# Designed miniproteins, single chains, continued (5): the designs that were tried, part 71

Each design is a single chain, and the fold is of that chain. pLDDT is the mean over its residues in the fold that is shown.

## One batch from the design tools (miniprotein)

Design m18450
Fold by ESMFold2-Fast:
Structure m18450 (fold): chain A 69 residues (1-69)
Amino acid sequence: SEVERLVAEAELARFRAELATLRTLEEAKQMTREIADKYNVEVPEAATLEEAKAAALALFERQVAKQLA
């Protein structure tokens, strides 16, 4: 429904804001590991802070998309 999509968009915006507060590669990798473990998926490789943040966001977006399917 439209309401479920708006809620999902709000959660994604909140998650992006949380990722923006992370300043170290280790913090971003830890967040990616926690999401991957929660959904029983493989942890993507990341060499930079930006790559780790992108990996965490991609995993979270995939989870949100599955709930809307």
Scores: mean pLDDT 79

Design m18451
Fold by ESMFold2-Fast:
Structure m18451 (fold): chain A 78 residues (1-78)
Amino acid sequence: MTQELIQLRAQVDLRGMAELGLRGTLLDLGFSEEKAERYAEETRRRIDELTLEKGLPLGVAIIIATSDVLSKALRELK
C-alpha cells in the first residue's frame, strides 16, 4: 500500500518535472513560450504512445520522449 502511493506520487512528479525541465531548456535556447508549449504537448503524446503501444515503463518513456523532442527542437534551431 505505501509502495503504491510512492509510485503514484513518483509518476506525477516525473511527468511534471520532465515537462518543466524541457520547457525551461527550450526557453533558455531562445524558443518562444508558444513553441515550448507545443513541444511539451508533443512530449506528452509520445509518452502515452510509448507506454500504451510498446508497454514501456513510464520513466523509460519519459527519457525517450524528451530526448526525441529535444533533438527535434535543436534541429529546428539550427
Scores: mean pLDDT 73

Design m18452
Fold by ESMFold2-Fast:
Structure m18452 (fold): chain A 71 residues (1-71)
Amino acid sequence: MEELARAAAKFAVGIGELDPSLTDQEVIDLAVGLARALGDLMVRSGEITEEEKEELVRLAREYAEELLAKQ
């Protein structure tokens, strides 16, 4: 879970570095969107619960915010 959230955050921040027109908030929103999409697929497959999906989304947001704050 944490590793997947970090991967989503790192991917989103990497996209933000490639496209400097994206705001920090848009990068955070991208990380959250990726985590929600992945979590939805994992809930449908029975791999995680809805509660675990919401934790994945929260962690992805927090990690994206941490990565952006270090810049």
Scores: mean pLDDT 84

Design m18453
Fold by ESMFold2-Fast:
Structure m18453 (fold): chain A 81 residues (1-81)
Amino acid sequence: SAPDPEEVARREALREALRPVHSPEERGAIAALLEAGASLEEAVRAAPRAIELAKEIAENEEDRVDEEDVRERFRRIAEEV
C-alpha cells in the first residue's frame, strides 16, 4: 500500500526539470514522450525533436492523424535519443 518509490522520484525529477521550462510546447512534448513510455531523462533529451515532430504533424498531417501512429512516433524518438 506504499506509493511506488520510482513514481515518486519520477514526479520529483519532473517538477525539477520543468522548473525553468515556461513553454507550453516544451512541456507538451515532454508529457507526450512520457506517455509514450520514455524516462524523464529521455523525454528531456528528446524534447527538441518531439517539438519538431509535433510541428510537422500540425503542418503536414492535419487531415489524417492516427493517435496510435503519433504515439508510436514519439516512442521511437524516445528510443533513438
Scores: mean pLDDT 67

Design m18454
Fold by ESMFold2-Fast:
Structure m18454 (fold): chain A 76 residues (1-76)
Amino acid sequence: MKAEEVLREQAEASLYLAMASIYKRMGDEEKAKEYYKKAKEEVEEALRLARENPETPESEIRAAESTLKELEEILE
């Protein structure tokens, strides 16, 4: 298996980011923040799984790290 578990977690993160965007447009900041936090959890799990698998390309690890930093900025 190569990166499939990371892709699954990233797909879930993408879904949560979409939900956060929808709630933000509706003016529901609390729900938007909740979904950003869920997205961060999924990206953190994807990064853990990527690092645990020695066959994961460095580029995939870097992409997950970049997404995590963006989410940290949004949640600040």
Scores: mean pLDDT 75

Design m18455
Fold by ESMFold2-Fast:
Structure m18455 (fold): chain A 68 residues (1-68)
Amino acid sequence: NAAAVSNTIIDAIQAALLANPLLSEAQITALVNAIKNALIAQGYNKAVVDATAASILANVIKALNDAK
């Protein structure tokens, strides 16, 4: 379920940024990779998780760079 994967990753990024608004791109990338691995371990389809995580990460990194 791509929607559940997307919501889990987005919610985790939002929670992390609320706790620390100074998170670096490397820290956000590490967070997304940790969530991706956890979702795969829980039985979510690897290809769906990988594609969804890559898309969200690219959008978040772009937003951070555009905010400079």
Scores: mean pLDDT 81

Design m18456
Fold by ESMFold2-Fast:
Structure m18456 (fold): chain A 72 residues (1-72)
Amino acid sequence: MAEEAFTPEEREQAIKAADGTYKLAVEYAKKGDIQKASNLAVASAILYAMAGENEKAREVIKEVDKLIKEAE
């Protein structure tokens, strides 16, 4: 029944991890590594969502999907 809230420090750490993972997802998408790009995008989106950054989580999925489509 517990809803767990991140502390501001925990949120900052989650956002930093999400940012790094998103950067890797973009790099792999541009290289045509669809599997790694998709997995990293999902991981980044989960981290953003956990930090309460739901709009950024959606943006990550949308941008990586766009890059994958453009690489095909």
Scores: mean pLDDT 79

Design m18457
Fold by ESMFold2-Fast:
Structure m18457 (fold): chain A 80 residues (1-80)
Amino acid sequence: AADEQLIQQLLQTREVSYEQLMLLSNAGLLRLLELCGAKLDAGAREDLASLPKHHLVGLCVMVLTDPQNKAGLVFRLLAA
């Protein structure tokens, strides 16, 4: 899917911009959060998927600026 391709590019660069994140669907943004180590149950996934995209983008930015989450992102890239 287009979301998966963009996620792979973001993982390769280890850098993300607000503009690149806005290209992802809500499902793609949730996938990126999971790849950064977020554990989401089915209810949390449904609730987050229904949020406005800019809210999910903000969460992804926070995750990617956290050193622990950046380490998780790099780990996922190396595992892929």
Scores: mean pLDDT 66

Design m18458
Fold by ESMFold2-Fast:
Structure m18458 (fold): chain A 99 residues (1-99)
Amino acid sequence: MSPLEALERAAELLEEAIKAVEEGDLEKAKELAAKALEVIEAARPELLAALPTVEERMRLLALRSELYMATKIKNPELLKQSLESALRLVRELLERLSK
């Protein structure tokens, strides 16, 4: 899987997860966050190769942390905030790869 494809898939999963929280389906939101984390982890070597700067690597670490924490959050408002933060990080990394 290309780094770009992995980030695009993660963004799709996170957008669906945010909608699931808004609909009250917290279990679906957590499953989607876990799938997004799995996609990012599977593409990690390619992402690290494509994102060589310390700043980009710190964003990738923050993304992985946010996705992991999202699977543990019980509060729907905090879960939505974590998912929105993760989606922002994915979009920032997508912008870096698209240049």
Scores: mean pLDDT 86

Design m18459
Fold by ESMFold2-Fast:
Structure m18459 (fold): chain A 59 residues (1-59)
Amino acid sequence: SSLDERRRELIEKNRKTIEELRKYLAENPDLPEYLKLLFEAVIGSSELLIERIEEKLKK
């Protein structure tokens, strides 16, 4: 369905965002701790969103 297609697109977009943010953190180890925590919080919320969408795709 079109809804399932949109769900797959959102998963893909969020996975790419997580990869980019993790790469940025790895390449910038000297970032202030509060910024690292902020980036990890964004990654965590994106991972949670993926999990919620995947649950909707389960039969």
Scores: mean pLDDT 84

Design m18460
Fold by ESMFold2-Fast:
Formats: C-alpha cells, structure tokens, sequence
Structure m18460 (fold): chain A 54 residues (1-54)
C-alpha cells in the first residue's frame, strides 16, 4: 500500500496516511496500524479495504 492510495480515501489526509505507513514500516499490519491512529474509524477502514480490492 502507498501514500497515494491512503490519501485518496475520504477521511484520511496526508498526516493520517503518513502515520499509518510509519506503523506498517515498523511491522504492524495495515489493520493494526489504522487502529492505532486516532480518528481512523471502522467506516474509514472499510473504505481503505474497498480501495485495495478495486
């Protein structure tokens, strides 16, 4: 997953996307990383999953 894909999701700006990618780089899964970032709701996580499956 890349910064562009994450920032394309409504509700994820550059700051949240960068924090998610930093956590993934540290060894967390994408789901775990999203749960650790404040303001990333289950609805936003669903939208990320849709983008990855499209």
Amino acid sequence: IDLGTLTSVPGIGREKAEKILELVKQGYSLGEAMLKVPGVTPEIMRRVAERLQA
Scores: mean pLDDT 78

Design m18461
Fold by ESMFold2-Fast:
Structure m18461 (fold): chain A 82 residues (1-82)
Amino acid sequence: SLSDPAFQKEVDEALELIRRGVARATSSKATPRALDLVREVLKELGIKVPLEKELEIADQVGDVEDTEEGRERIREFILEKL
């Protein structure tokens, strides 16, 4: 358990910097929305993948809307690929 809010903020900021560095290094075209939707669908399916794979899937799916239709397309893509 984190009892120091300042320490928790520093950890969160460090993780965010690493995350942005990875996204820039991969020249990812994945939008934050696409990545979040891919994560939600993976969680619904009970599938765990590393961040690099999440970014790869999000990049391949492209720009998707946060709709049931968009989520269904992501789900079909993941199930076909995995």
Scores: mean pLDDT 69

Design m18462
Fold by ESMFold2-Fast:
Structure m18462 (fold): chain A 77 residues (1-77)
Amino acid sequence: ALTAFQQTVLQQAEEALEELPADVRSELQDLLDEAKALDPQVAFVVADFINEYPKLTDPAEIEKQRQVIKKLLDAAK
């Protein structure tokens, strides 16, 4: 079960997605939806990444976060 804090983070991520470019929004929305179906803990990690995305300036850090999310999703299947 998600805590009230984790639910707030998920809500903020849904709002943040609306402000992203269409291609990035589609990718991250699909990841969030997949994570929600597999594991609430993984969904929280994806939501946190979405909320931080506009603040990320290092392409290497963005790729690193994507790889972590992919591994978590693969492990949850």
Scores: mean pLDDT 80

Design m18463
Fold by ESMFold2-Fast:
Structure m18463 (fold): chain A 110 residues (1-110)
Amino acid sequence: MVTITESGGGTVPEGGSLTLTAKASAGKIVGVEWQIEKDGVRIEISASGIGLGRWKGRATSSIDAEKNTAYLKLTDLKREDTGTYYKVALVQLGEKVLAVTGNGTQVTVV
């Protein structure tokens, strides 16, 4: 079974920056979608490495193939950016590509 290990959450001051990570236990990460969940609503943060909506210019997504780790860098954080951050990693296992969701990472902006 492929698992995603998430890290990089915590408490950050308004205007600060934070990097979230997602590492796959097996296979190869070939894509990642980042989401925030707040009050039961999921919002996409980035697609194809760039921030979407209110995240334009403030979110950058990347994949380090050598480390098999996906990153989300958030800059100029706002209090409204407080929430639980999720990723859906596309992981290649042989001839299959699986969508694997992590358990979520809490971020609090103060």
Scores: mean pLDDT 79

Design m18464
Fold by ESMFold2-Fast:
Structure m18464 (fold): chain A 81 residues (1-81)
Amino acid sequence: HMADLSAVAANPEAVYGILVGAGGATREQALKASEALRKNPVVTVEEATKILKEYGGLDEEGARAAAESLHRIAQAGATVD
């Protein structure tokens, strides 16, 4: 399943908060992850996990948890508003 992450990815501070909750990341890593997600915002959990691992500085477990959280938030936003 794909979700549009563009809205959350437009807010690097929100991404930073999610990454910190999932296993920790720097603000610079959160900014890079946000930029990567904004360039390809319609992604699966697998693709989001890859981006968060590459740019967010998370391990596999943390990146997957953060990707699932981002997908849930984006999916709820797309269906409600």
Scores: mean pLDDT 72

Design m18465
Fold by ESMFold2-Fast:
Structure m18465 (fold): chain A 83 residues (1-83)
Amino acid sequence: MSEIEKLLKKFEKEMDELIAEADTLSPEELLARATEIVKKFGEELLKYIEEHPEQTEEALAKLLPLYERYSKEIHALIAEKEA
């Protein structure tokens, strides 16, 4: 398994765990934790791109669908809690 594949799988796992806990969290706590996960993995992704600039396009192509999926799901959960 490549470093990018490990990173993406770890991101997916942490986001899935956050979503599983979402019912016990306030909207502010849910957003803060999601932001922290995104920031952490963004920093790790930037380091990977610095080491492997030739893989940037492929790495982003794999990350974008996951980011869009989890962003939509987290925003939907926040909207539901704020209603």
Scores: mean pLDDT 80

Design m18466
Fold by ESMFold2-Fast:
Structure m18466 (fold): chain A 58 residues (1-58)
Amino acid sequence: SKLRYVVGYGRTREEAEADLARRLAEFLAEHPDARVVDRSVSLENGVYRVVARVEVPL
């Protein structure tokens, strides 16, 4: 298994989470056996960053 990071950005937390949801849906469509391990949120220079750690089978 290999860890991957999918990241969403937005001016608000809700926008960043929506961006992550779209990107994560695309990623999971390409990697149907992948699973989300955890999520984290940070605010950097006025931009929200939401990161999902995803485990992809080898």
Scores: mean pLDDT 85

Design m18467
Fold by ESMFold2-Fast:
Structure m18467 (fold): chain A 95 residues (1-95)
Amino acid sequence: MDASAAKADKKTIFTKVTLGDAPAVPVEGTVVGPVDAWFKKKEYQKPAMEAAFREIDRQDASGEARSLIVEVVLVENGEVVGKLTLAASLSGKPA
């Protein structure tokens, strides 16, 4: 055991958010519903981005992650029609 990995005091968390035609909510804040136009027009992509940013903000508030990768999977008719991946550096906050 050595402390070389801990000296940077950083942690990366990966999380997934499912949007659209999904029956279950895998993470808090996941948007569930029909996705018949979400990625067909830019105006419908904004809710997907907002869902990803909500997860980023939630993780930042938890103080657990210093870097976060959020993968938003968009489902239509039970198949994946799009993915949105965001990477963020988090300040974190004390417990």
Scores: mean pLDDT 50

Design m18468
Fold by ESMFold2-Fast:
Structure m18468 (fold): chain A 111 residues (1-111)
Amino acid sequence: DELVELYEKASEEEKEEAIAVIGYYRAKLENDEELLEGLKEKYPEVVELLELPPEEQDRERLRRLIELAAGYILKNDGLKVPGIKEVLERLAEDAAAAGLDELAERLRKLA
């Protein structure tokens, strides 16, 4: 899978950012304010990007983060955790809002 290969070839920093993206959507879905606060402290630029309106988001940066997050999920057999389908659906929605239609369709197939 191309997304898995993309994740495996990413830097350690980018891999940590991918996990932070997944954590962000989980925190939002679970209303986990402590997790969200911790992510804002450790990965402020990632959280800020995800919270920006679609028209203000760096489209290339957003695409990279979403692709890496999807690759991480796929590599780890969908994580087999409750809510991962909802995380993938949120990633697809945000990708579509940013005009990343091809990526959004790939994510919907994974959900």
Scores: mean pLDDT 80

Design m18469
Fold by ESMFold2-Fast:
Structure m18469 (fold): chain A 87 residues (1-87)
Amino acid sequence: SSEVLERLRALLAELEALRAAGAVTRESVQDAIARFREIASELPPELRAAALAAIDEVEGLLAQGADPRTVAGRLITFLQLLIRDLE
């Protein structure tokens, strides 16, 4: 749906802006993950499964003490690929 695509684009733009400003924090990444999980519930079943797997991966990295900037980069890459697949 166009609403899901717009929400994904908004999340991507917000994360890219935070990364460009050097303002990525653990809290901002946790908030982004939570928002992405909500959006993922509205994706087609095939893409939803892939999105949830990506969320679990980045949550695991964050729990293991990964740099929030690295996690944000992973999320940005996945969101870019997901948006392309929905277009």
Scores: mean pLDDT 88

Design m18470
Fold by ESMFold2-Fast:
Structure m18470 (fold): chain A 69 residues (1-69)
Amino acid sequence: MKEELDKEVEAAIYFLKGSIAYHLGDYETAAKWFEKAAEAGLPDAYRQAAIAYEKSGNKEKAEEFRKKA
């Protein structure tokens, strides 16, 4: 059987943490959580990471993540 905390559940938790940080205005923290969510199996989170990096002023990371999305 699959584990209780599989990669999809882990990715969802990271995405939730990123969303919370984003709404609090912690864009750098949000970008890091969205990056972890994407690496854990939510490729759509690459787009969210790119947006958060752009909001945080990290244009280079934002561009890299836009190309992955």
Scores: mean pLDDT 79

Design m18471
Fold by ESMFold2-Fast:
Structure m18471 (fold): chain A 69 residues (1-69)
Amino acid sequence: SVEEKLEKIREILRKGGASEEEIEAIIEALRNKDGETAERLILRLYLEGKISVEQANEIGRLVREILAE
C-alpha cells in the first residue's frame, strides 16, 4: 500500500538523522503527488549526508511506485 511505502521512507530518513519536520515535508509532497518537491527535498538530505546512495536509490524506487498511483 501507499501507507506502507510512506512508512518505509520515514524509517530510512529517520535512521539517517532527518528531522521530523523534514520527513513530514517529504511525506506531504508525496501525498500531494508533487514528485518534484519530494525529489528536491530527498536530494538535499543526500547532499547533507543524512542518507547513503543505497538509501537514496531505495527511496527513489518507493517514490516512483507511490507516484504511479
Scores: mean pLDDT 86

Design m18472
Fold by ESMFold2-Fast:
Structure m18472 (fold): chain A 98 residues (1-98)
Amino acid sequence: SIEEKLKEIEEIAEQLEKSPDRESQALARSLRNTIEQAKALLARGSAEDKKRAETILEQMLEIGRKRLDWLNMTPEQKKKEEELKKEEAAKLAEEFAG
């Protein structure tokens, strides 16, 4: 439900805020901003506003979960993830370097 997504995003934001790295802290701020935006949409009460709230919550929840998973990885897993990210970034750069 939307209420469950709001709770989970808030919990993720709290965990990210405890991390010393700036990227996690910046993401936590974005997650909290998304919670407030979603609450404002839900307060308006329209079906369209509810769908918009669900969409932004789902997108930010996925981003937040991925970051939290990364923070909980072993050094070996983090190295592999960083290498995969670099490979994907290079591939995307080649695709858009037309």
Scores: mean pLDDT 80

Design m18473
Fold by ESMFold2-Fast:
Structure m18473 (fold): chain A 87 residues (1-87)
Amino acid sequence: MPSKFMSDEELEKVVKRIAEILGLDEEDKEKLLKMYKGELSDEEIREVAREMAARQDDPEVAETLLALAELLIENKENLKKVEEKLK
């Protein structure tokens, strides 16, 4: 459905594209998918992003991974706000 915010499908495509470009292994890719699906806590999301960023030699790539984690956390917050308004 059209939305002002990034849809789950759109976010998943962005996540998969980033994972492919960065050559993430199955473990990191699975953790990244769990982050977007809300299976991980905000702290775990940030921890995974920091771990992946630490493996990067390019600071810009590391910054992109950290930004992605914050985007996923923000998406969870936005979903909570929508649910609250629909009560």
Scores: mean pLDDT 67

Design m18474
Fold by ESMFold2-Fast:
Structure m18474 (fold): chain A 56 residues (1-56)
Amino acid sequence: SLSRKVKSPVTGEEITYEELVDQIVDNIVKQADSVGIKLSDEDIEKLRQSLLESLS
């Protein structure tokens, strides 16, 4: 389909695919930070791109 909406695992609402990826990345960053791991902006962007390509 040309428009892809999925159910958010975080909020349970129908969201765009890009919004889903952003929520997943946000959660990963928060978990890494909680254990003392600071991800760089470059690492975050690579993770986001990888998820977009993998889930597309």
Scores: mean pLDDT 75

Design m18475
Fold by ESMFold2-Fast:
Structure m18475 (fold): chain A 64 residues (1-64)
Amino acid sequence: LQQQLQQAQNQAKGYSIMAENHRGGAEADPANKAKWEAAAKHYETLRQQYQTQADNLQSQIQQQ
């Protein structure tokens, strides 16, 4: 369980970085801003999914 929790947390962090990088891309490339913002939103959604998984795993560890 702890290894799965760590993996889920690492994935959430990775997608958080990807979302932020793509928001930066929107600022650097305003002609394609909508494309960059859509990609950032997609990665933010993935971050939230892995964060929820991490929260569920942490709850399971606490219920031992």
Scores: mean pLDDT 81

Design m18476
Fold by ESMFold2-Fast:
Structure m18476 (fold): chain A 85 residues (1-85)
Amino acid sequence: EELKKKIEEIVEEAKEKIKKLNESEINKEIGIKLLDKLKEIALTGDVEKLKQEAEIAVLTLKELNAEETAKVVEETAKKLIKLLE
């Protein structure tokens, strides 16, 4: 229960950070969807899958030139991985 709450809090904080970025709305929406995907994986406790999907998510956002959104997703993934280890 407490672990689940911490995962949800980390992801919600990250979504709020993305919403405040000076980037396109479409890039922000993609970042938020990727955060939701990482949240679901984190809730399963599959750290290896979380690491792989986080890397893909960050690379996807960088390809879209959404560098600030990619940074938020990357830092959020690191926090989730650290929490589960």
Scores: mean pLDDT 87

Design m18477
Fold by ESMFold2-Fast:
Structure m18477 (fold): chain A 120 residues (1-120)
Amino acid sequence: MDEVIREALERLIGDKETADRIVELLKQGKPLEAQRLAGEEIARRFTDPDERAAASMAVAHLIAAANGTPEEQERIYDELVETLRELQKAGAPDSVIEALRTALEAVAKMLGRPVPELPE
């Protein structure tokens, strides 16, 4: 479980040390501090508003899933699937799609569910 979240966070924020720290904060029951730390790193690394928003949304869903019940994880999975479909229909940039797909893949692994195949 922790490894799945760590790998997804590292991929989204691009920093292993920050990803490890976020996982530690989640283990301590500090999801708001984890989200704040992630937000600071995202703001530092992403200059494009859409990429920043996508990374922020992806990380927020991961933190919520990590701190959630199986029922909440299923709700987050469904929300990510719908968000990805809407963004794909709207012609969102590949970087935006990739960020949210990374979150969906992690939540799917947490639930033991397959990642849905989205049309190209």
Scores: mean pLDDT 81

Design m18478
Fold by ESMFold2-Fast:
Structure m18478 (fold): chain A 81 residues (1-81)
Amino acid sequence: SAEWKARVEAEWARVEAELAAVAATASPGVQAQLDRILAWARREVARAIEAIRSEEEADRLIAGLRQFHALVVAWAREREA
């Protein structure tokens, strides 16, 4: 339903904005890699949202987005150290 998709879209918008902010303050090499990761993620999230058929699928995708955010932030921090 539109409601489940809107929840995923809202979570992705939050994650994308936070990762874009990390990229904006990163070194040029890390920024270039984050920009590529974000371009890939935008494509995959858009595809996943179209495929949602249940609230459970939306909740799993939201959990996946939160894990993706945590992993990308940790990766960026390691590369800046």
Scores: mean pLDDT 86

Design m18479
Fold by ESMFold2-Fast:
Order: sequence, then C-alpha cells, then structure tokens
Structure m18479 (fold): chain A 80 residues (1-80)
Amino acid sequence: MSLDELLKKAMEAFKKIVDLLMRAIRRVREENPDLVLSGEELHELARSTLSPEEQEEVERAAEEFNRYIDEAERLLRERG
C-alpha cells in the first residue's frame, strides 16, 4: 500500500471519529440550547451520550487510524 493511500485511509478513519463526535455535540446542543458549556465540557458530555454501538465505532475508527499512521511512519523510516 502506498504512503498516500495509507494517509488517505488514516484521514478517513479520523473523519469517522470527528463525524460521530460532531453528531453527538449537535445532539447535546439541540437538547440543551440554553446550556452554556465550555468546549471541553461539551465534548465530555457529548462523548458520554454515545451509545455502546457508537462507542465501538469510535474505538474501531481510532484503531484503524493508529494502524494506518503506524504503517505510514514505518514507510517514512524505510525511505530515510
């Protein structure tokens, strides 16, 4: 697999994580429109609202991201 393909797959996995978290954030905001939360508090609350299935999807995407990044780093080391 090429370096470009590995980076593309890593970015696709990262996008899955971001999309899931952004959906959770929007859900929290929609349910709590008048609640003023810091970015960190909003992210923590959103993460806590993830279903077991969504949590598994985030974990799988994180695992995929880490694997592709590790392979890309390995290829970069082999190239110099």
Scores: mean pLDDT 79

Design m18480
Fold by ESMFold2-Fast:
Parts: structure tokens; sequence; C-alpha cells
Structure m18480 (fold): chain A 78 residues (1-78)
């Protein structure tokens, strides 16, 4: 695939966000990381549809953590 310089910045931002989320100790921290990531994507000029897709993925992940006490407990125990 051919990537623009901005697309590469977006990929790096998402990779950093995933690392931060995997190290997060609370759902609130995950929500903050998601919010910061979405704001940064908008600053970089990413397409609104792509930002929406990323937002939906974060919402799904957070909803799953809230709905599954075992997964949430595992995250918080780190």
Amino acid sequence: PEYSERELEVIRLLQEAMVRISAAKSIEEVEEIARETLERLRELGAEEEFIREVEEEFKKAIAELKANPDAERSLLTR
C-alpha cells in the first residue's frame, strides 16, 4: 500500500495509543487515551470517516471492558 506522510503519522499515533491502552490501569485512563488520540487525528487532518471508525472501535473496546467484569479486573490489576 502507498502511504502519504500524514497517513504514516496517523499509523504511528495509533500504534502509540495501542501501547498506552495495553499499559492502562483503569477504564478512565483508556477513555482519556481514546479522547486524546481522536483529537490528535483531527489535528493531523485525518478523514472524518476514518476518525469515526477509530472512535467506534474505542467505544466498542470500552463498552466490552465495562460489560465484562473479568476483563476489567484484569486490566485494573496490572
Scores: mean pLDDT 72

Design m18481
Fold by ESMFold2-Fast:
Structure m18481 (fold): chain A 63 residues (1-63)
Amino acid sequence: SDAELLAQSRAAGARFAALVAAGEAAGLTPEVEVRQEGDELIVRIRVGDEVTEIRVPVPRPPL
């Protein structure tokens, strides 16, 4: 459902913000790469030597 996709996107955004804040607190500059693979948005975040990949489904336009 659209509500579930929106909730998942908000949760992904919160995780992203937490990783950026943690990196900044450690004196590191987060590196972010965003790409789309089919129906998913892939967000890759590097903080120092740690790499985190977040997959977010992209809502399709209504039929």
Scores: mean pLDDT 73

Design m18482
Fold by ESMFold2-Fast:
Structure m18482 (fold): chain A 108 residues (1-108)
Amino acid sequence: SLGRRLLEEIERGDTEGVERYAEELAREIERDPSLAEEGARVVRELTRKAQESEDAESALAAYRAAALLFDAVAPHLEDKELVRELAIQVTAAGIAAVGKVAESEGLG
C-alpha cells in the first residue's frame, strides 16, 4: 500500500519518496473518499514518526506528509472528534519537527 511504502521511505530517510507517496495517496483519497479512514490511520502514524524520529530531515518529511494527508482526509471524515484529535497531533508533530530542525542548525 502507498501508506506502508510512505512509512518505509521515512524509516530509510528517503524524504523525496515520502513527499511523492503522500501526494499520490492524497489524490487517491480525493477520488475515493471511502479511503479517508485508512488515510487518517496513516496521518496518525506519520505524526508519531515525526515526534519519535531523532533525524530532523525525517521528522520534517513525516510532518509535511501528515499535514498534506490531513488536508485530504479531514473533509471526508464523519467523526468530528477524530478530525480534532488528528489536527492536534499534526500540530504537535509540526512543533517537534521545527524543534529538531532548529537543533540540527545549531540553534537549540
Scores: mean pLDDT 82

Design m18483
Fold by ESMFold2-Fast:
Structure m18483 (fold): chain A 73 residues (1-73)
Amino acid sequence: SAAEEAEIDRIRAAAMDEFAAALARVTDPAAQAELRRLAGEFAERMSAAKTPEEARELAAEARRRVEAILAAA
């Protein structure tokens, strides 16, 4: 439905904003490169999401991976 498509788009936009915020906080070039790589990967994976539930699961996975990079940086 249009409502589900809009919800998926909102979840994806929020996840991309989280990658942008993480990139703004990290000064290490290797960590920045990994964050950009993951942002591209999750943008593609989330574009394939068919339900808001799938999009939320992908967003949660993205958050965990971002948190791991930030913890190591």
Scores: mean pLDDT 87

Design m18484
Fold by ESMFold2-Fast:
Structure m18484 (fold): chain A 80 residues (1-80)
Amino acid sequence: MAVLAEAQARYAAEAAAIAAPVLAELEAQTEADASPEVQATLRRVGELLVRTLREAAAKSPDPELSAHLEAQAERLEAAL
């Protein structure tokens, strides 16, 4: 339990730390010069993140984390 919980907490924290500044930068770019290519790229990145979260949930032996990752994937998919 401890090793798995620690690894998953670290993974979630790292993913959030990487995603947050990237999303902020993309939002700043869309405000300044919103091109169709940028909008299409944001949608593709969102779709990739949804797939990645669902794959992580499916591979996770922790049902609590699996449910959390699935909930995040649903939230992102709804935002697309």
Scores: mean pLDDT 66

Design m18485
Fold by ESMFold2-Fast:
Structure m18485 (fold): chain A 56 residues (1-56)
Amino acid sequence: SLEENLKRIQEGMERTRDLAAEAKKANEEASKGTPEQAQKLRDEVRQRALEAIAEL
């Protein structure tokens, strides 16, 4: 139903906000780690963001 679709969209927006916070933490950790570790964290966060968008 339309109401169920709107609820899913709202939940997706909440997940997007959480992903933004996760990306900020990943950037902070990247400053303390190796370039390889930093790249892995960035790729993982990017992948999660793309998956969240695809579920909308």
Scores: mean pLDDT 76

